# Designs tried in a protein design run: designed miniproteins, single chains, continued (2). Part 91

Each design is a single chain, and the fold is of that chain. pLDDT is the mean over its residues in the fold that is shown.

## One batch from the design tools (miniprotein)

Design m7168
Fold by ESMFold2-Fast:
Formats: C-alpha cells, structure tokens, sequence
Structure m7168 (fold): chain A 71 residues (1-71)
C-alpha cells in the first residue's frame, strides 16, 4: 500500500528507527500503526481515503512518533 511506503519514507527522513509499520482498513477507517525500536507504539486513523487525507495521516503518525522519541 502506498500509504505504508510514505509513512516509512517520512520516518526514515526524520531519523526514526521503526520495528514495524502496518496499514489496515477496519470498516470504513484506515489505520496506521507504527512500532518503534524502543517498543513504543503510535497509531492514527482516518475515514477519508483522499490523497490529501492519507498524506495528512502519514504526517500525523510521524509527528506522534517524533513526540515519543523526544520523551
């Protein structure tokens, strides 16, 4: 899925090491789950599958991961 690759790209650019990235569609919601090398997990979801909403979702997950790494 293009969203998973985009999330991985943004995390790599931010210097964040990840153990796992998952993208799942549950009902009408698209969920992104990121497990950091530290064992911490972040997730976000959207009901909008437009390219703009998916890019916003990817950026949101990356910001949440940055906040977890900042302590």
Amino acid sequence: MELEERVRELLARAGIEVERVEVEKIGDAIHVIVELKSGKVVGASTLDDSPEALEELAELVVELAKELEEK
Scores: mean pLDDT 80

Design m7169
Fold by ESMFold2-Fast:
Structure m7169 (fold): chain A 80 residues (1-80)
Amino acid sequence: TAIAQAVADAMASQVAALDAALAAGDQATVDALVDAALATLASLLPPEAAEYYRKAVAAYRAGDREAALAYFGKALEALA
């Protein structure tokens, strides 16, 4: 649960940073945050959670926020 909470907090922080950068129209910061989050969090996640996390990031980049949130939810479920 402690590891799941730390990963959940890191994911929530990254989503908040992405939302702020998107609101500011700073696409370079969005790309940098997505790449950094994918590299860092995927290396910490079990394979199943890492796969869902990658799909969430891809959906977020495509502008599909609903799919991104659904995949983030599945990544968190895989950590529990």
Scores: mean pLDDT 72

Design m7170
Fold by ESMFold2-Fast:
Structure m7170 (fold): chain A 65 residues (1-65)
Amino acid sequence: SEAVERFRAALEARDLEAVTALLAELKRQGAPRSLFDELAALAREAGWEFVAEELERAPERVAQE
């Protein structure tokens, strides 16, 4: 998936802004909950536990809603 590849690139770059920007884009596109779960798993694999936990808590539902 394009989203998965872009997310991996952001994690590798250690760019939290890129990660948050991608998540905002996916929410705007109405990405499914299962995709955010997949992204959380990738974040854990990369050692980004904080990002993975945040995705699990509020994956596709942001406060700005």
Scores: mean pLDDT 72

Design m7171
Fold by ESMFold2-Fast:
Structure m7171 (fold): chain A 68 residues (1-68)
Amino acid sequence: MIPSPEEIASMSPEELRERVRELLRNSDDPVLTAQKIMNAASESLDQDRLDELGVTIGELLGEYLKER
């Protein structure tokens, strides 16, 4: 389940990174899941946090896709 914009806003960068990692690992479509996470985050996070999250998602998605 994709976390709500409110949940994303309440997480630290480290908590958000681990939450994203778990969501990608448990996803049938990790690319679509990554897009849904970014869409939810765009509703609650400022630009600086969105840029940081985008980098984190790219890193974790790349890691996960290499493992498959």
Scores: mean pLDDT 78

Design m7172
Fold by ESMFold2-Fast:
Structure m7172 (fold): chain A 74 residues (1-74)
Amino acid sequence: MTAQQHFDLGQQHRDLGLRHFDNGDFDTASRHFDLSSQHFLQSFQLSGDPRFRDNSIDSDINSGISRIRVSLDR
């Protein structure tokens, strides 16, 4: 995959994560944010653009928040 293809997949998973988070589906949201973070990290590794690293970190944080929400709701 190219850096652009990884970025596009990262955006798609981020958007799905946000949608599931807004619906209270925190477990599903965390999985999408994890995939988003991984794709943005691959985009950063291929391009060297620090903006993609920042996007990866943001998605990883959102995944962590979603997991905490799942834990608190149990």
Scores: mean pLDDT 81

Design m7173
Fold by ESMFold2-Fast:
Structure m7173 (fold): chain A 67 residues (1-67)
Amino acid sequence: HMEEFRKRLEELVRRKLAAIEAGDTEAYQQAVDELRKTIDEAAKKLGISREEVMRLYREIADRLLAE
């Protein structure tokens, strides 16, 4: 459950970073849109708040930015 969404969020963070590095505005926007949908889906499916999903997302983003 949570592990599956963690992996999906990590992939989306990596896609956003790759789009930024490539200067690909379209790919960046697609990744942002998919991220928003994934956060909403995770909150509903797991029965937790969007704020809790956003904390998970920020943890993942901070870790990947430290790479």
Scores: mean pLDDT 80

Design m7174
Fold by ESMFold2-Fast:
Order: sequence, then C-alpha cells, then structure tokens
Structure m7174 (fold): chain A 88 residues (1-88)
Amino acid sequence: GGEKFREILRRLVEGDLEGAIELLKESLKEQIKNMNPAQKERLKKLLSTKYKFSEEEIEKFLNGDDEIIEKVARLHAEELLEVIEAAR
C-alpha cells in the first residue's frame, strides 16, 4: 500500500538505494502474483515500450525471475531517485 511506497521513498532520500530496491522487488513480486491476464498484457506493453525489454525478459519477469525483477526494481528506484534529486 501507500505505507510501503513511503518507506521506499524514505530509504531513497536517506541514501539506502539497495534497501529501496529490496522493497520494490518484494512489491513487484506481490503485484505480479495478484495480476489478472488483462493487467499482465498492459504491463507487457509498458515493459517493452518504456524499458525496451525483449519478449524473453518480459516472460521471465511475469514468471517471477528474481534477476529480471531486480533489474526492473533498480530501474524504478533510479527513476524515483532522479525525481527526488530534481526536487531538492
């Protein structure tokens, strides 16, 4: 929920990038597990257009591959950090 996202932002502001990535990774795994087919199709399109992932990388992500989920979590943490730094 919003509490988990606030904790991710707190870790990023405090310079704990790896701790933020860990929480984002956990959140992504939970979201993937609870997605319906229509939500998964929308996510596939987002990953291919925004992050330029291959079909193989997208399928690994949706199947809960730890390495690819961490890659997405890191990219998202880096984007959040850029927004935080721009607001200082």
Scores: mean pLDDT 81

Design m7175
Fold by ESMFold2-Fast:
Structure m7175 (fold): chain A 77 residues (1-77)
Amino acid sequence: MNLILSKAAASVAGDVSPETLNRAVSIAQEGFEEGASSSEVERRVRDHLLAAGVPEATAERVARTFGKAVREAKKAA
């Protein structure tokens, strides 16, 4: 896992269940590896969190954190 994505996951670990968070991390990592845009990764993570029953405000915040992490990871690559 990219260190920037790992740090992002740690920052939101209290907001969602470990199972839901692990899947969100996998979605963000796969999106980053595929070259998906930060906004596309944010959308995919948000959709996953909403499907898992995470409240909309929390889902948006967590998804935005991963989108930002992917954007920063792309700059570091």
Scores: mean pLDDT 81

Design m7176
Fold by ESMFold2-Fast:
Structure m7176 (fold): chain A 70 residues (1-70)
Amino acid sequence: SKEEMAEEIENKVIERIKDLPDDKIYESLLNLYKAVKELFGEEMAQKLVERVLDKLDISDELRERIFKEL
């Protein structure tokens, strides 16, 4: 159930940002990372953003830039 709730949140994040320009996707994911890190710790924040990135249809260059911030 906890994993299912995480997947639902991931899917909702993806649906909200997938049509945004690269700079806004970057900003949104870093803001998400910061918020989750404050509430649940760095490991949870890193895993959530990594799972969102795995599902997003974005450039490899943008994905690598975001991964470096985790």
Scores: mean pLDDT 81

Design m7177
Fold by ESMFold2-Fast:
Structure m7177 (fold): chain A 58 residues (1-58)
Amino acid sequence: SKADDYIKQGSDNMKQGKFQDSKDNFDQASKIFDKQGDISSSVGSRISSIGSIIQGKI
């Protein structure tokens, strides 16, 4: 799905040290999951977004 594509892109960007791009991708995935009523996946995506920023000291 499009949300899964954003999760993959976010993970790939985090591995490349692109923490801001990673955050943006996880935020987009979170919005899609929220609209679908998948609160667990939405929250997980948001936590991953915050984790990327913390890890990058951004």
Scores: mean pLDDT 75

Design m7178
Fold by ESMFold2-Fast:
Structure m7178 (fold): chain A 82 residues (1-82)
Amino acid sequence: STKEKIAQLLAENDKVKKFTDETLEILKKEGPKYTPEAIKILEEQADVLEQMSKQFEALGDQDTAEKLRKEAEELRKKAKEL
């Protein structure tokens, strides 16, 4: 059960990271000015990554937790620069 929960969290982390990376690449290529919707997407993805960071920290995976928190901070910073 615990092993299955860890595997599910890792799979969800991979999905979120891939979606975020793809979204940022589209925004970079299709326009330097983001819409309010694009800002909202970045903020929502940052919130998800921060929530996942707390889950990994609770499971004892500090390295993954720190990476996710840093990625969330970068997304929020990027949204504020728009």
Scores: mean pLDDT 73

Design m7179
Fold by ESMFold2-Fast:
Structure m7179 (fold): chain A 100 residues (1-100)
Amino acid sequence: MDPRIQIIEHEGIKIVVLSGDIGKETAEKAIELAKKEKADAILVIGRVSPEAAELLVKEAKKNKIPLLALGEANEVLEDSELVFRVESLEEAFELAKKLA
């Protein structure tokens, strides 16, 4: 598995976490993993390319998977119904639980 992609499970909530420098290929793998694992959210931590940001937002809307942005990811992910800014991993799990 790509080291930039992790699955974290806490109290029945499953989040696919993207960290580091995220390009289109890494974003595609994370989306496929989120679909396969029926993840409650995708959390993006780090630097996202414009192509990866567009793909993540589009696929999050299409598949109704909440997209959570932390740190630098907040600068490039477009605000939408399923794209949320979070300040911590704890807030990400609380929000994913409310949306599940």
Scores: mean pLDDT 79

Design m7180
Fold by ESMFold2-Fast:
Structure m7180 (fold): chain A 82 residues (1-82)
Amino acid sequence: MDRLREEARRLEREAEEKFKQAIEAVKKGDYEKAGKYLKQAIELGDRGMRLADEAGDMDLAGRIADTLMRGFGDFRITRGNN
């Protein structure tokens, strides 16, 4: 259980980092890199949610879902304004 939760938290942190990289790429006008980082962030977050669910930690799964929704929202707003 602890191992799955630790892995899910690690994947959440990696997803947040990829969202930051995607947003920075948008600000630089590099939409190809932005799309690549966005896809990586979503894949990492989805995997994190699956591991949290497998661990029976619904609070962690919900937190990771919120992280994905916020990151995706911030990306869309940044892209729309640039």
Scores: mean pLDDT 86

Design m7181
Fold by ESMFold2-Fast:
Structure m7181 (fold): chain A 64 residues (1-64)
Amino acid sequence: GGRESAEAGIRAAEAGDAAGGAAGAHQYLKMGGLSPEDARRAIEAARAGDAAAAGRHLRKGYEA
């Protein structure tokens, strides 16, 4: 579960929506799909306003 949230978060982040990327990372982490380390990196990037970096970290965890 949570793959759809990860996919939505990746698409949002790749479109420049850092908050959408963070939301996807939180949800995918909560459902056990994302490692705490990849989630932390995605969320930190989103807090810094770096949507591209947030998307990359979320995608790395999603593809793992």
Scores: mean pLDDT 82

Design m7182
Fold by ESMFold2-Fast:
Structure m7182 (fold): chain A 100 residues (1-100)
Amino acid sequence: MLELAQEVIEQLEEWREEVEEKKDPELAINAALTAGIMLQELLEASTDPEVRARLRETLGRVQRLVNEALRSKDPEEQLRLALEALRYAIEEVRRVLEML
């Protein structure tokens, strides 16, 4: 779990940097979708009920933000929502890492 959470943070931070540099909504949405997949993998790897509860709540919010981005026809709103999802995922995985 500790190593997996560290790898997830490193990969999500690299995607955050690329999204912030390129400001491409499609790239941002793909990064946020991948964050959701990684959160699901962390959730399945975790046996701690408190960690699992936090990861489920985080996954739910990330999925809601990505769905809102996908429904938007405004590229600036898509980028903003996807970046919010990505940043939120990073912050919450860091909090989970502190619990381990």
Scores: mean pLDDT 87

Design m7183
Fold by ESMFold2-Fast:
Structure m7183 (fold): chain A 57 residues (1-57)
Amino acid sequence: KKQERQQILRDVGGAIAAIGEQFQGQLEGKPEEGIKKAEEYIKELGGTIRPKPLAPI
């Protein structure tokens, strides 16, 4: 249903934003790369919005 798909997209966007912020604070690697990888991971989980969190170093 369209409503559920919109909800998932919104949650995915929020998760990606949060990951990006964390990478910025660490100044480690490229946040854009991390975000892209997280997006692929989320898609592989079939729309799950809670991917395996990136462990802070």
Scores: mean pLDDT 58

Design m7184
Fold by ESMFold2-Fast:
Structure m7184 (fold): chain A 73 residues (1-73)
Amino acid sequence: MTAEEVVEEARKALSTEEAAKADKEELAKSAGYAMAMVPEAAEEILKLLEEKFGEEVRKLAEKYREELLKKLE
């Protein structure tokens, strides 16, 4: 999965009505893990989260990304 593919999938997922009603913590956690696995997509995913759900979800996603990266090394 390329960075562009990850961003496209994130955009599609976040545009659904289900995403609007989803648990923001679970959304942030999934996004954080995606950003850890594909660092090239991180900035764009963070922008999407902030635009759709606000700074709280963006910060949660950054936290989960850092926690996963810390576990890897």
Scores: mean pLDDT 73

Design m7185
Fold by ESMFold2-Fast:
Structure m7185 (fold): chain A 84 residues (1-84)
Amino acid sequence: MPVSEDEVLESLALMLLSIAGKTEDPEEAKELVRRAAALAEQLTDPALQRRVADALEELGEASEDPEVSALAREAAARLRARAA
């Protein structure tokens, strides 16, 4: 079964967010969040958009850096609005 473009974009976005959650560098975490959000904005499936939004929200709650937290929560809110 060929993997859809949406599945590739979701997988890559979730991988970037996983790395963002593990890095000690808040500038790297912010860049990874921005890249993951940009990939998620290319998604056409609202269910996959919501999955990435859930991961962004979880990262925002777990992050000790207030800028990373704010950026992740804002990206999650924008994706949820698009999926609605």
Scores: mean pLDDT 83

Design m7186
Fold by ESMFold2-Fast:
Structure m7186 (fold): chain A 87 residues (1-87)
Amino acid sequence: EEYEKLAEKLGDNYASILRGHAEAARKKGTPEQAKAELRAKTDEIVAYLESLAEKYAKNPEGKKFAEGLRKTAERVRAEGDRIVAEL
């Protein structure tokens, strides 16, 4: 319960970061560069979340958090891809 909420909150925070980053990139004026920059940022966040999930997967209590983090990583990837498509 608590771990699932924490993973969800992380997802919300990273989705907000991606949206803000995309807004800033859009103002710079090259669509290809903006897409590349946002994809790189999405990859960075997803890699971090996957690494964190792997770390917690070894503990019984950490398994639920790891599952939440994997779901959050998928959500961040989907949000990043959606934003890239809109750029």
Scores: mean pLDDT 80

Design m7187
Fold by ESMFold2-Fast:
Structure m7187 (fold): chain A 70 residues (1-70)
Amino acid sequence: EEAKKIAEETLKYGKELGDKLREEGNYEAGVRALMIGNVSASQVLEVKEDIEKAKEIAEEGKKKAEEVAE
């Protein structure tokens, strides 16, 4: 359940960043941010019993999405 919430938060973050980038006309960066969010959420679900690892994956995914936006 906790890993699912972390995955949902990760997916939401990628979607919100992607939406913002698309509104600014950065379509490629927006798509990449959304994809990074989806991949990271999937990886969080893969390690669902290891909450510490799930949080680490989510934080790394968020950082990668932000780097694409810059």
Scores: mean pLDDT 77

Design m7188
Fold by ESMFold2-Fast:
Parts: C-alpha cells; structure tokens; sequence
Structure m7188 (fold): chain A 66 residues (1-66)
C-alpha cells in the first residue's frame, strides 16, 4: 500500500510539480497530521483535483480504516 501511494505521488510530481509543491505546503502549514496521514491526504487532494476517481475511492477506504 505505501509503495502504491509513493508511486502515484511520484507520477503526479513528475507531471504536475508546481501543483504538488503547493499542495504539500498547504497540508504542512494547515495540519498537525503524521507524515503517513499527510501523504494520504496529499495524494487524495491531488487525485481529487485531477479527477482520478479510482485513486480517491481507494484512499477513502484507507482513511476509513485509520
């Protein structure tokens, strides 16, 4: 699971580096979440913005289990 999250984040960072940077800064500034939770929320925010419904649905399942 962690590998899949990291792979998707790397893909988004390659295609949309400025968007990923802004999203990371927003999450880091406005949350006191763990690094694991920050990664999940970052990926969800990016997937939502990019219309990646499959990734959003998979991440919702993970968050519901946390």
Amino acid sequence: MKEKIDEKLAEYEKRYPELVKQAKEFIDKNSKLSEEEKRIYLLMLLAYELGDEETVNELQKILDEL
Scores: mean pLDDT 76

Design m7189
Fold by ESMFold2-Fast:
Structure m7189 (fold): chain A 77 residues (1-77)
Amino acid sequence: SLGKELNELISNSLDEAIEKLEKENYKELAEIVKKLKEIKDKVDSRTLSEKEADELQKEIAELFEKMNELLEKIEAE
Protein backbone atom coordinates (compact mmCIF):
# COMPACT_ATOMS: atom_id res chain seq x y z
CA SER A 1 0.00 0.00 0.00
CA LEU A 2 0.99 3.64 -0.36
CA GLY A 3 1.07 4.00 3.43
CA LYS A 4 3.55 1.13 3.89
CA GLU A 5 5.80 2.38 1.08
CA LEU A 6 5.75 5.93 2.45
CA ASN A 7 6.60 4.77 6.01
CA GLU A 8 9.62 2.83 4.69
CA LEU A 9 10.79 5.83 2.63
CA ILE A 10 10.38 8.21 5.59
CA SER A 11 12.38 5.80 7.81
CA ASN A 12 15.18 5.56 5.23
CA SER A 13 15.19 9.02 3.61
CA LEU A 14 12.79 11.95 3.92
CA ASP A 15 14.27 13.43 0.72
CA GLU A 16 13.40 10.27 -1.26
CA ALA A 17 9.87 10.32 0.18
CA ILE A 18 9.41 13.96 -0.89
CA GLU A 19 10.73 13.28 -4.42
CA LYS A 20 8.41 10.29 -4.87
CA LEU A 21 5.31 12.14 -3.63
CA GLU A 22 6.02 15.18 -5.84
CA LYS A 23 6.69 12.96 -8.87
CA GLU A 24 3.36 11.17 -8.31
CA ASN A 25 1.57 14.53 -7.75
CA TYR A 26 0.62 14.01 -4.08
CA LYS A 27 1.21 17.68 -3.25
CA GLU A 28 -0.46 17.72 0.20
CA LEU A 29 1.49 14.64 1.36
CA ALA A 30 4.73 16.16 -0.01
CA GLU A 31 4.16 19.36 2.00
CA ILE A 32 3.58 17.37 5.21
CA VAL A 33 6.78 15.35 4.67
CA LYS A 34 8.72 18.58 3.96
CA LYS A 35 7.55 19.96 7.33
CA LEU A 36 8.57 16.70 9.03
CA LYS A 37 12.03 17.01 7.45
CA GLU A 38 12.46 20.59 8.70
CA ILE A 39 11.54 19.56 12.25
CA LYS A 40 13.68 16.40 12.17
CA ASP A 41 16.68 18.40 10.90
CA LYS A 42 16.30 20.69 13.95
CA VAL A 43 16.05 17.72 16.34
CA ASP A 44 19.04 15.91 14.78
CA SER A 45 21.35 18.89 14.10
CA ARG A 46 21.54 20.52 17.56
CA THR A 47 21.14 19.96 21.29
CA LEU A 48 17.61 21.00 22.22
CA SER A 49 16.13 21.73 25.64
CA GLU A 50 13.64 19.13 26.92
CA LYS A 51 10.80 21.63 26.39
CA GLU A 52 11.86 22.35 22.78
CA ALA A 53 12.22 18.60 22.09
CA ASP A 54 8.76 17.88 23.56
CA GLU A 55 7.14 20.66 21.49
CA LEU A 56 8.78 19.45 18.26
CA GLN A 57 7.85 15.81 18.97
CA LYS A 58 4.22 16.89 19.47
CA GLU A 59 4.29 18.76 16.13
CA ILE A 60 5.76 15.66 14.43
CA ALA A 61 2.95 13.50 15.88
CA GLU A 62 0.31 15.95 14.60
CA LEU A 63 1.88 15.91 11.12
CA PHE A 64 1.87 12.09 11.09
CA GLU A 65 -1.85 12.10 12.01
CA LYS A 66 -2.59 14.48 9.11
CA MET A 67 -0.54 12.29 6.77
CA ASN A 68 -2.49 9.18 7.84
CA GLU A 69 -5.83 10.97 7.28
CA LEU A 70 -4.76 11.93 3.74
CA LEU A 71 -3.55 8.38 3.03
CA GLU A 72 -6.93 6.97 4.15
CA LYS A 73 -8.72 9.39 1.79
CA ILE A 74 -6.45 8.46 -1.14
CA GLU A 75 -6.91 4.71 -0.49
CA ALA A 76 -10.72 5.19 -0.23
CA GLU A 77 -10.81 6.66 -3.76
Scores: mean pLDDT 74

Design m7190
Fold by ESMFold2-Fast:
Parts: sequence; C-alpha cells; structure tokens
Structure m7190 (fold): chain A 85 residues (1-85)
Amino acid sequence: DPATNIGISLKGIVYFGGKDYAVDYLMTHYGLSREQATELVDLSVSHPLDGELIERKLRELGFSDQQIEDLARDLGERLMGLLNR
C-alpha cells in the first residue's frame, strides 16, 4: 500500500535524518508549506501503519493517486540512501 509505505518511510527518514530533514525535503521537492510538511511528518511518525489516515491527508494536500505512488517510491529511495551512509 503506497500510503502505508509513505508512513513507514517518513518515520524512518525522521529516525535516521531528523525531523527538519524530512520537512525540508517535502517542502523542496513537493512544494508543501512548512506547516503542511510538518503535519504529514508528525502524522507518519505517530501513525506510520495507518495508510487510510495518511492517504486522506495526502488527498487533502492535493496529491493524486500517481503522485502518492511516486512519493512512496521516492521516500523509500531516500530512506535507503540514509541507511547506506
């Protein structure tokens, strides 16, 4: 499930890279405001496995199905990059 993968990946990015890194990444690459990025990150850290909740938030932020799939893939790659030094 892409939304669950987003939740898990964002929590992992926060754990290895820090919250500011995750927030700044979403702002820079996805055009979210700091408030929007912070809300999505906090939601993902608190409820990483709640795909329905994360998907609802992403749709509120204007993400399409394709953009959610692209975000899940991108964040997974970013997390792997942090794990590999």
Scores: mean pLDDT 88

Design m7191
Fold by ESMFold2-Fast:
Formats: C-alpha cells, sequence, structure tokens
Structure m7191 (fold): chain A 69 residues (1-69)
C-alpha cells in the first residue's frame, strides 16, 4: 500500500491533462507495480522524496526515478 500511495502521488503530481483520464491510469499503474513487486520483478523505494521503480528484466534501463515535487 505504501508503495502504491507513493506511486499515485508521483503520477498525480506529474499528470499533464485531466482529459487523459488519470483515474484509469492510476489504477493500471497500481496493479502493474504491485503485481511486479509480488513476482519479484520490480522494486520500489523512496529516498529524499523521490520514488524509484527498478525492474529486473525489462527492455528499459535500470531504475526509474519519479520526483514527487
Amino acid sequence: SKVVEEMEAALARNRADPADGPAIGLDRVKKLIDELVKQGKATVKTDDGVTYATFKHPPISGPLQLPAE
């Protein structure tokens, strides 16, 4: 829950347009992150108000940092 809360805060903070339907996006991201964490394929950590999402075997590069500011 804490991980999801921090992720939601970062996404809500960084949303670009309300017409995008952030409610759907938030629910999708919450489910994805939670599932990946449970499978041991992702890790979420927060330091200095910054949320980090690290994926083990994704095509993306290492850790993804999401500032909440």
Scores: mean pLDDT 53

Design m7192
Fold by ESMFold2-Fast:
Structure m7192 (fold): chain A 50 residues (1-50)
Amino acid sequence: AALDEINAIAKPYNSTAVAFGTNQIVVLGSPENVKAASPLIEEKAKELGF
């Protein structure tokens, strides 16, 4: 659920978010796309308690 919402934000930037360890998320994609998506993903992750 939470990871699915984060991936909904990452997908338009051709990026994928994966859970890593406890309460950590790694975003995979091109450097440009990850940089563009990062602020939006970070805000959503904080909202969801990551």
Scores: mean pLDDT 75

Design m7193
Fold by ESMFold2-Fast:
Structure m7193 (fold): chain A 106 residues (1-106)
Amino acid sequence: MSVRELLEKALKEETEDEEERKKLLEAMLLMVTSIIENKPVPIPEHISRELLEKVKTIYNKLLFEYVDEKSNGQPVSEEEYLELAEEFNKELLRVLKELLEELEKK
């Protein structure tokens, strides 16, 4: 399953509300950008602590599913895990930007 398919499935399971999905995508984009750039990103006032915890839960689930699929369910080394996590983060960033642009254009 692609990162896009994993994310879309997780979003459908979490909420049917388009505005709530948009907030989840925006919060996840900030978190993933922070991880990739290895620096803290200021959290906007509209992003609640509850929303951030929800985003972290979804992110960890997606990363686990991505690594599991790429490894065919086999154990991975710490180095291999870090490489897969970096690949996942880059792909997720791309998908998050695409989905947010699609929501703005309808």
Scores: mean pLDDT 78

Design m7194
Fold by ESMFold2-Fast:
Structure m7194 (fold): chain A 71 residues (1-71)
Amino acid sequence: MVADEIRRLHDEIDRAEGLTLDQLVAEIEAGGDSVVATAVLLLRGEHDTVRRYSTPEQIRQAQKLIALLQL
């Protein structure tokens, strides 16, 4: 259900916000599916890091996630 999914996504963002820049980059490099790590980097204004390490699809999904959660 939408409410449970939104709560899970907020918990994932809260976890990732506790990570260092290097740890967020490592999550992106490790699995190619690091939308949450890309979203946290975008929220921190780390646009150069996102452009270097994130795919266009990860950036697109991260922007949708930020909009969905009103971050």
Scores: mean pLDDT 78

Design m7195
Fold by ESMFold2-Fast:
Structure m7195 (fold): chain A 62 residues (1-62)
Amino acid sequence: MKIGVISTTALSAAQVAQIKSLVKNMGHTLTAIDTVANTAAAIANAVASLAAKGADAVIIVT
């Protein structure tokens, strides 16, 4: 499936690589990683954006 990731903090290169590796190892495709403000509104908007891009599931990292 296509997976979107939302982070409320800036991700390091190592964290991005770990997320990509985990998604690939599970047999899924990473659609996008979006960094947003830690608010309900920003997270909801990012979820809608990732769904519009074809994400089948969304993971939220806080």
Scores: mean pLDDT 79

Design m7196
Fold by ESMFold2-Fast:
Structure m7196 (fold): chain A 107 residues (1-107)
Amino acid sequence: SQADLLLDGLIKLAEKYGNPELVEEARRMKEERVSGDEFEELLLKAYDVIGPEELRKLIETGSLEEQLAALAMLLVAYRKGKIKLTPEEVRELRERFNKVLDELLSK
């Protein structure tokens, strides 16, 4: 269910930012059971399309599904060394991710 929620958010963002290839790949992954590594590669591609400034705006202004996907993209980008975050910023993003995920899973 977590992977499905992340993919739904990623599809919405890929449609919003006009990337049909990301929409198709995310829809395929939702239909197929994929590895965590393959899923992280898709999140990293989406991060490269949207960018960190816009993703930070999305975690404040987006739908819950869009917020979940944007938070996942920022956290994966940090882990892969594409963005610099303080330890406090990383904790805040992880706490927000867990809160949004819990809210979506309770529906």
Scores: mean pLDDT 84

Design m7197
Fold by ESMFold2-Fast:
Structure m7197 (fold): chain A 60 residues (1-60)
Amino acid sequence: SIEERLRAIEARLREQQALNFSGIKKAIDMSEEEEAKFREEMDAILAGHLARVRAQLAAE
C-alpha cells in the first residue's frame, strides 16, 4: 500500500537526517534551544517531503 511505502521511506529519511544532524551539530556550536528549533525545522521539511512523495505515489 501507499502507507507501507511511505512508512519505509520515512524510516530511511529519518535515519539519514539523524546522521546529517549529528555532523552539523559537531560542526556548529549549537545551544539546546537552537538544536530544538533546528529539529522542528527538519521535521517540518521531512513532513513536506513525505507529503510530496505521497502525492506522487497516489498519482499512479
Scores: mean pLDDT 75

Design m7198
Fold by ESMFold2-Fast:
Structure m7198 (fold): chain A 94 residues (1-94)
Amino acid sequence: DLDKLKAAANAANTATDYLKLGTAYLLNDLYNKAISAFNKAIQIGSGATKATALANLALAYQNLGNNNNALSALNEALAINPSNLLAKLLLSQL
């Protein structure tokens, strides 16, 4: 629902909010909007939240066929959190 995504975008003010917004865009195949939201989550987030945002950023890049940017994001995610299961899974699929 586009109206729910617009409401979520207007309410977003934390790393977790931008991570949720990016994930919602990703699930709706809005990859460029997802990338923008994940970059905001990365800018203001740290630790596990930043690592998760980087792993989801990589998934958005893979969906756009940008495997080099996906690989870069996954390496950064795993440098922050070596136990990030999404990042490990996505690296195994490259």
Scores: mean pLDDT 85

Design m7199
Fold by ESMFold2-Fast:
Structure m7199 (fold): chain A 62 residues (1-62)
Amino acid sequence: MEELERIGKELADRAASLPGVTRAEARVTKDTVEVFVEGKLSEEQKLELIRAVNKALEEAQK
């Protein structure tokens, strides 16, 4: 459970580091990973976020 919070924080920090992002928040559970982003994202950056979300979900399942 503490691991889920760590994964969520890392995901939020990753999203917030993307150019054009002004605010990022992540919610992680054993079954679900959600990322909320505010700002301007290109298609490429959205794809990067999707990959990060998939990685977080995989890590949460471990």
Scores: mean pLDDT 77

Design m7200
Fold by ESMFold2-Fast:
Structure m7200 (fold): chain A 73 residues (1-73)
Amino acid sequence: KVEELRETLRKAAQAYFDGKYDEALELLGVEKADTEQENFDKVTEAMAAKLREIAELEGLPSAELTGIGHSHH
């Protein structure tokens, strides 16, 4: 199952980088909206959710996924 999630995410990421947000949404199983802004938001959120799910299944700690926007030392 993890491999299927990773494969789906890779295909969605490729579509996302190609600017094909509609295809990325379809690959992620998310309903497409009419507005490009909504599609962009939905794709970003869905990809983040899939990444979290994969990391959780692979046993990565949540703390590693906690982003600090600006970390400076």
Scores: mean pLDDT 69

Design m7201
Fold by ESMFold2-Fast:
Structure m7201 (fold): chain A 71 residues (1-71)
Amino acid sequence: KEELVRRIEELLRELGERALAEASKTLSPEEVAELRRRLEEHIAAAVEKASTLSEEELEELLRKLEELLAE
C-alpha cells in the first residue's frame, strides 16, 4: 500500500513540475514560487488522503494519474 502512495506522490510532483515549467514562461519568479508552495501543500494533503484509501482505490487513482501524465 505504501508503495502505491509513494508512486502517486511522484506522479503528482511530475505533473506539478510540468505545469510550473509552463507557468514560468508567463509568470514572474515570485508568482512561480507561490504556485510551487501551494503545489507542495496540495501534494501533502493528497498524500495524506491517499493513505486512507484502499489498495483498489489507490490502483484506480494511479491509473488515472498515469493517463493524465501521458497526455
Scores: mean pLDDT 78

Design m7202
Fold by ESMFold2-Fast:
Structure m7202 (fold): chain A 62 residues (1-62)
Amino acid sequence: GPASEAEAEAMARGVREGALAAGASEDQANKAQQATLDAARAGHSPDEAGLAGAGAYTRATE
């Protein structure tokens, strides 16, 4: 089911921290966080929101 606002924020924070730990820049990590929040707010499941964040990070590192 769709994530709550609190769950979306927690997941987005985790995605941002994971991106930074993987060597992403602040801008790349911020884009990954925002993509995760946007997907969660659009009604995507937590797994779908996480994939959206990972996709944004991957595109930003290319």
Scores: mean pLDDT 71

Design m7203
Fold by ESMFold2-Fast:
Structure m7203 (fold): chain A 88 residues (1-88)
Amino acid sequence: SVLDEARRLRDEGLERLEKARTPEEVYDVVLDTLRRFDELRRRHPEHEDEIGRVVAEFLAHAAELTRDDPAFSDALTRALSDWGRERE
């Protein structure tokens, strides 16, 4: 299902984020994961609300994973800012 695909993208993104060792890797993982959610939403616009909920879950967990390192937290914020600009 689309929801199972969204959850897979969330889980893969979080696994990659846990393995990130630099702020640049945090930025790349977060932005790549958000772009993959955008592509899923583009293919399945009827599931936008459900996908959006999974995106929110990904971002909440990403914030927790980066909370204790200011450079990682800043990289997450920068990825979110750049993602927001790409979305128009």
Scores: mean pLDDT 88

Design m7204
Fold by ESMFold2-Fast:
Structure m7204 (fold): chain A 78 residues (1-78)
Amino acid sequence: RVEELRRKARELEKKALDYFNEIGPELAKEYGRASGDPERYKAVLEEMRKKNPEAAEKAEKYGQESDRYLREAVELER
């Protein structure tokens, strides 16, 4: 069960990263680095939305779904 959730999270994260790279590899790197800084995270996400709103929306959606599965996996391991 946990392995299934982790697999789904990895698949969704890969999809999100593919869309981020479609927007731009520089912005994809900034997004990853900004994850610990909410203000920077928001700024990078806004830049991504300006460059390619459709890809940014899909990346955000897949990233959120990936996080949800990852949280479920963590809860099951506790």
Scores: mean pLDDT 73

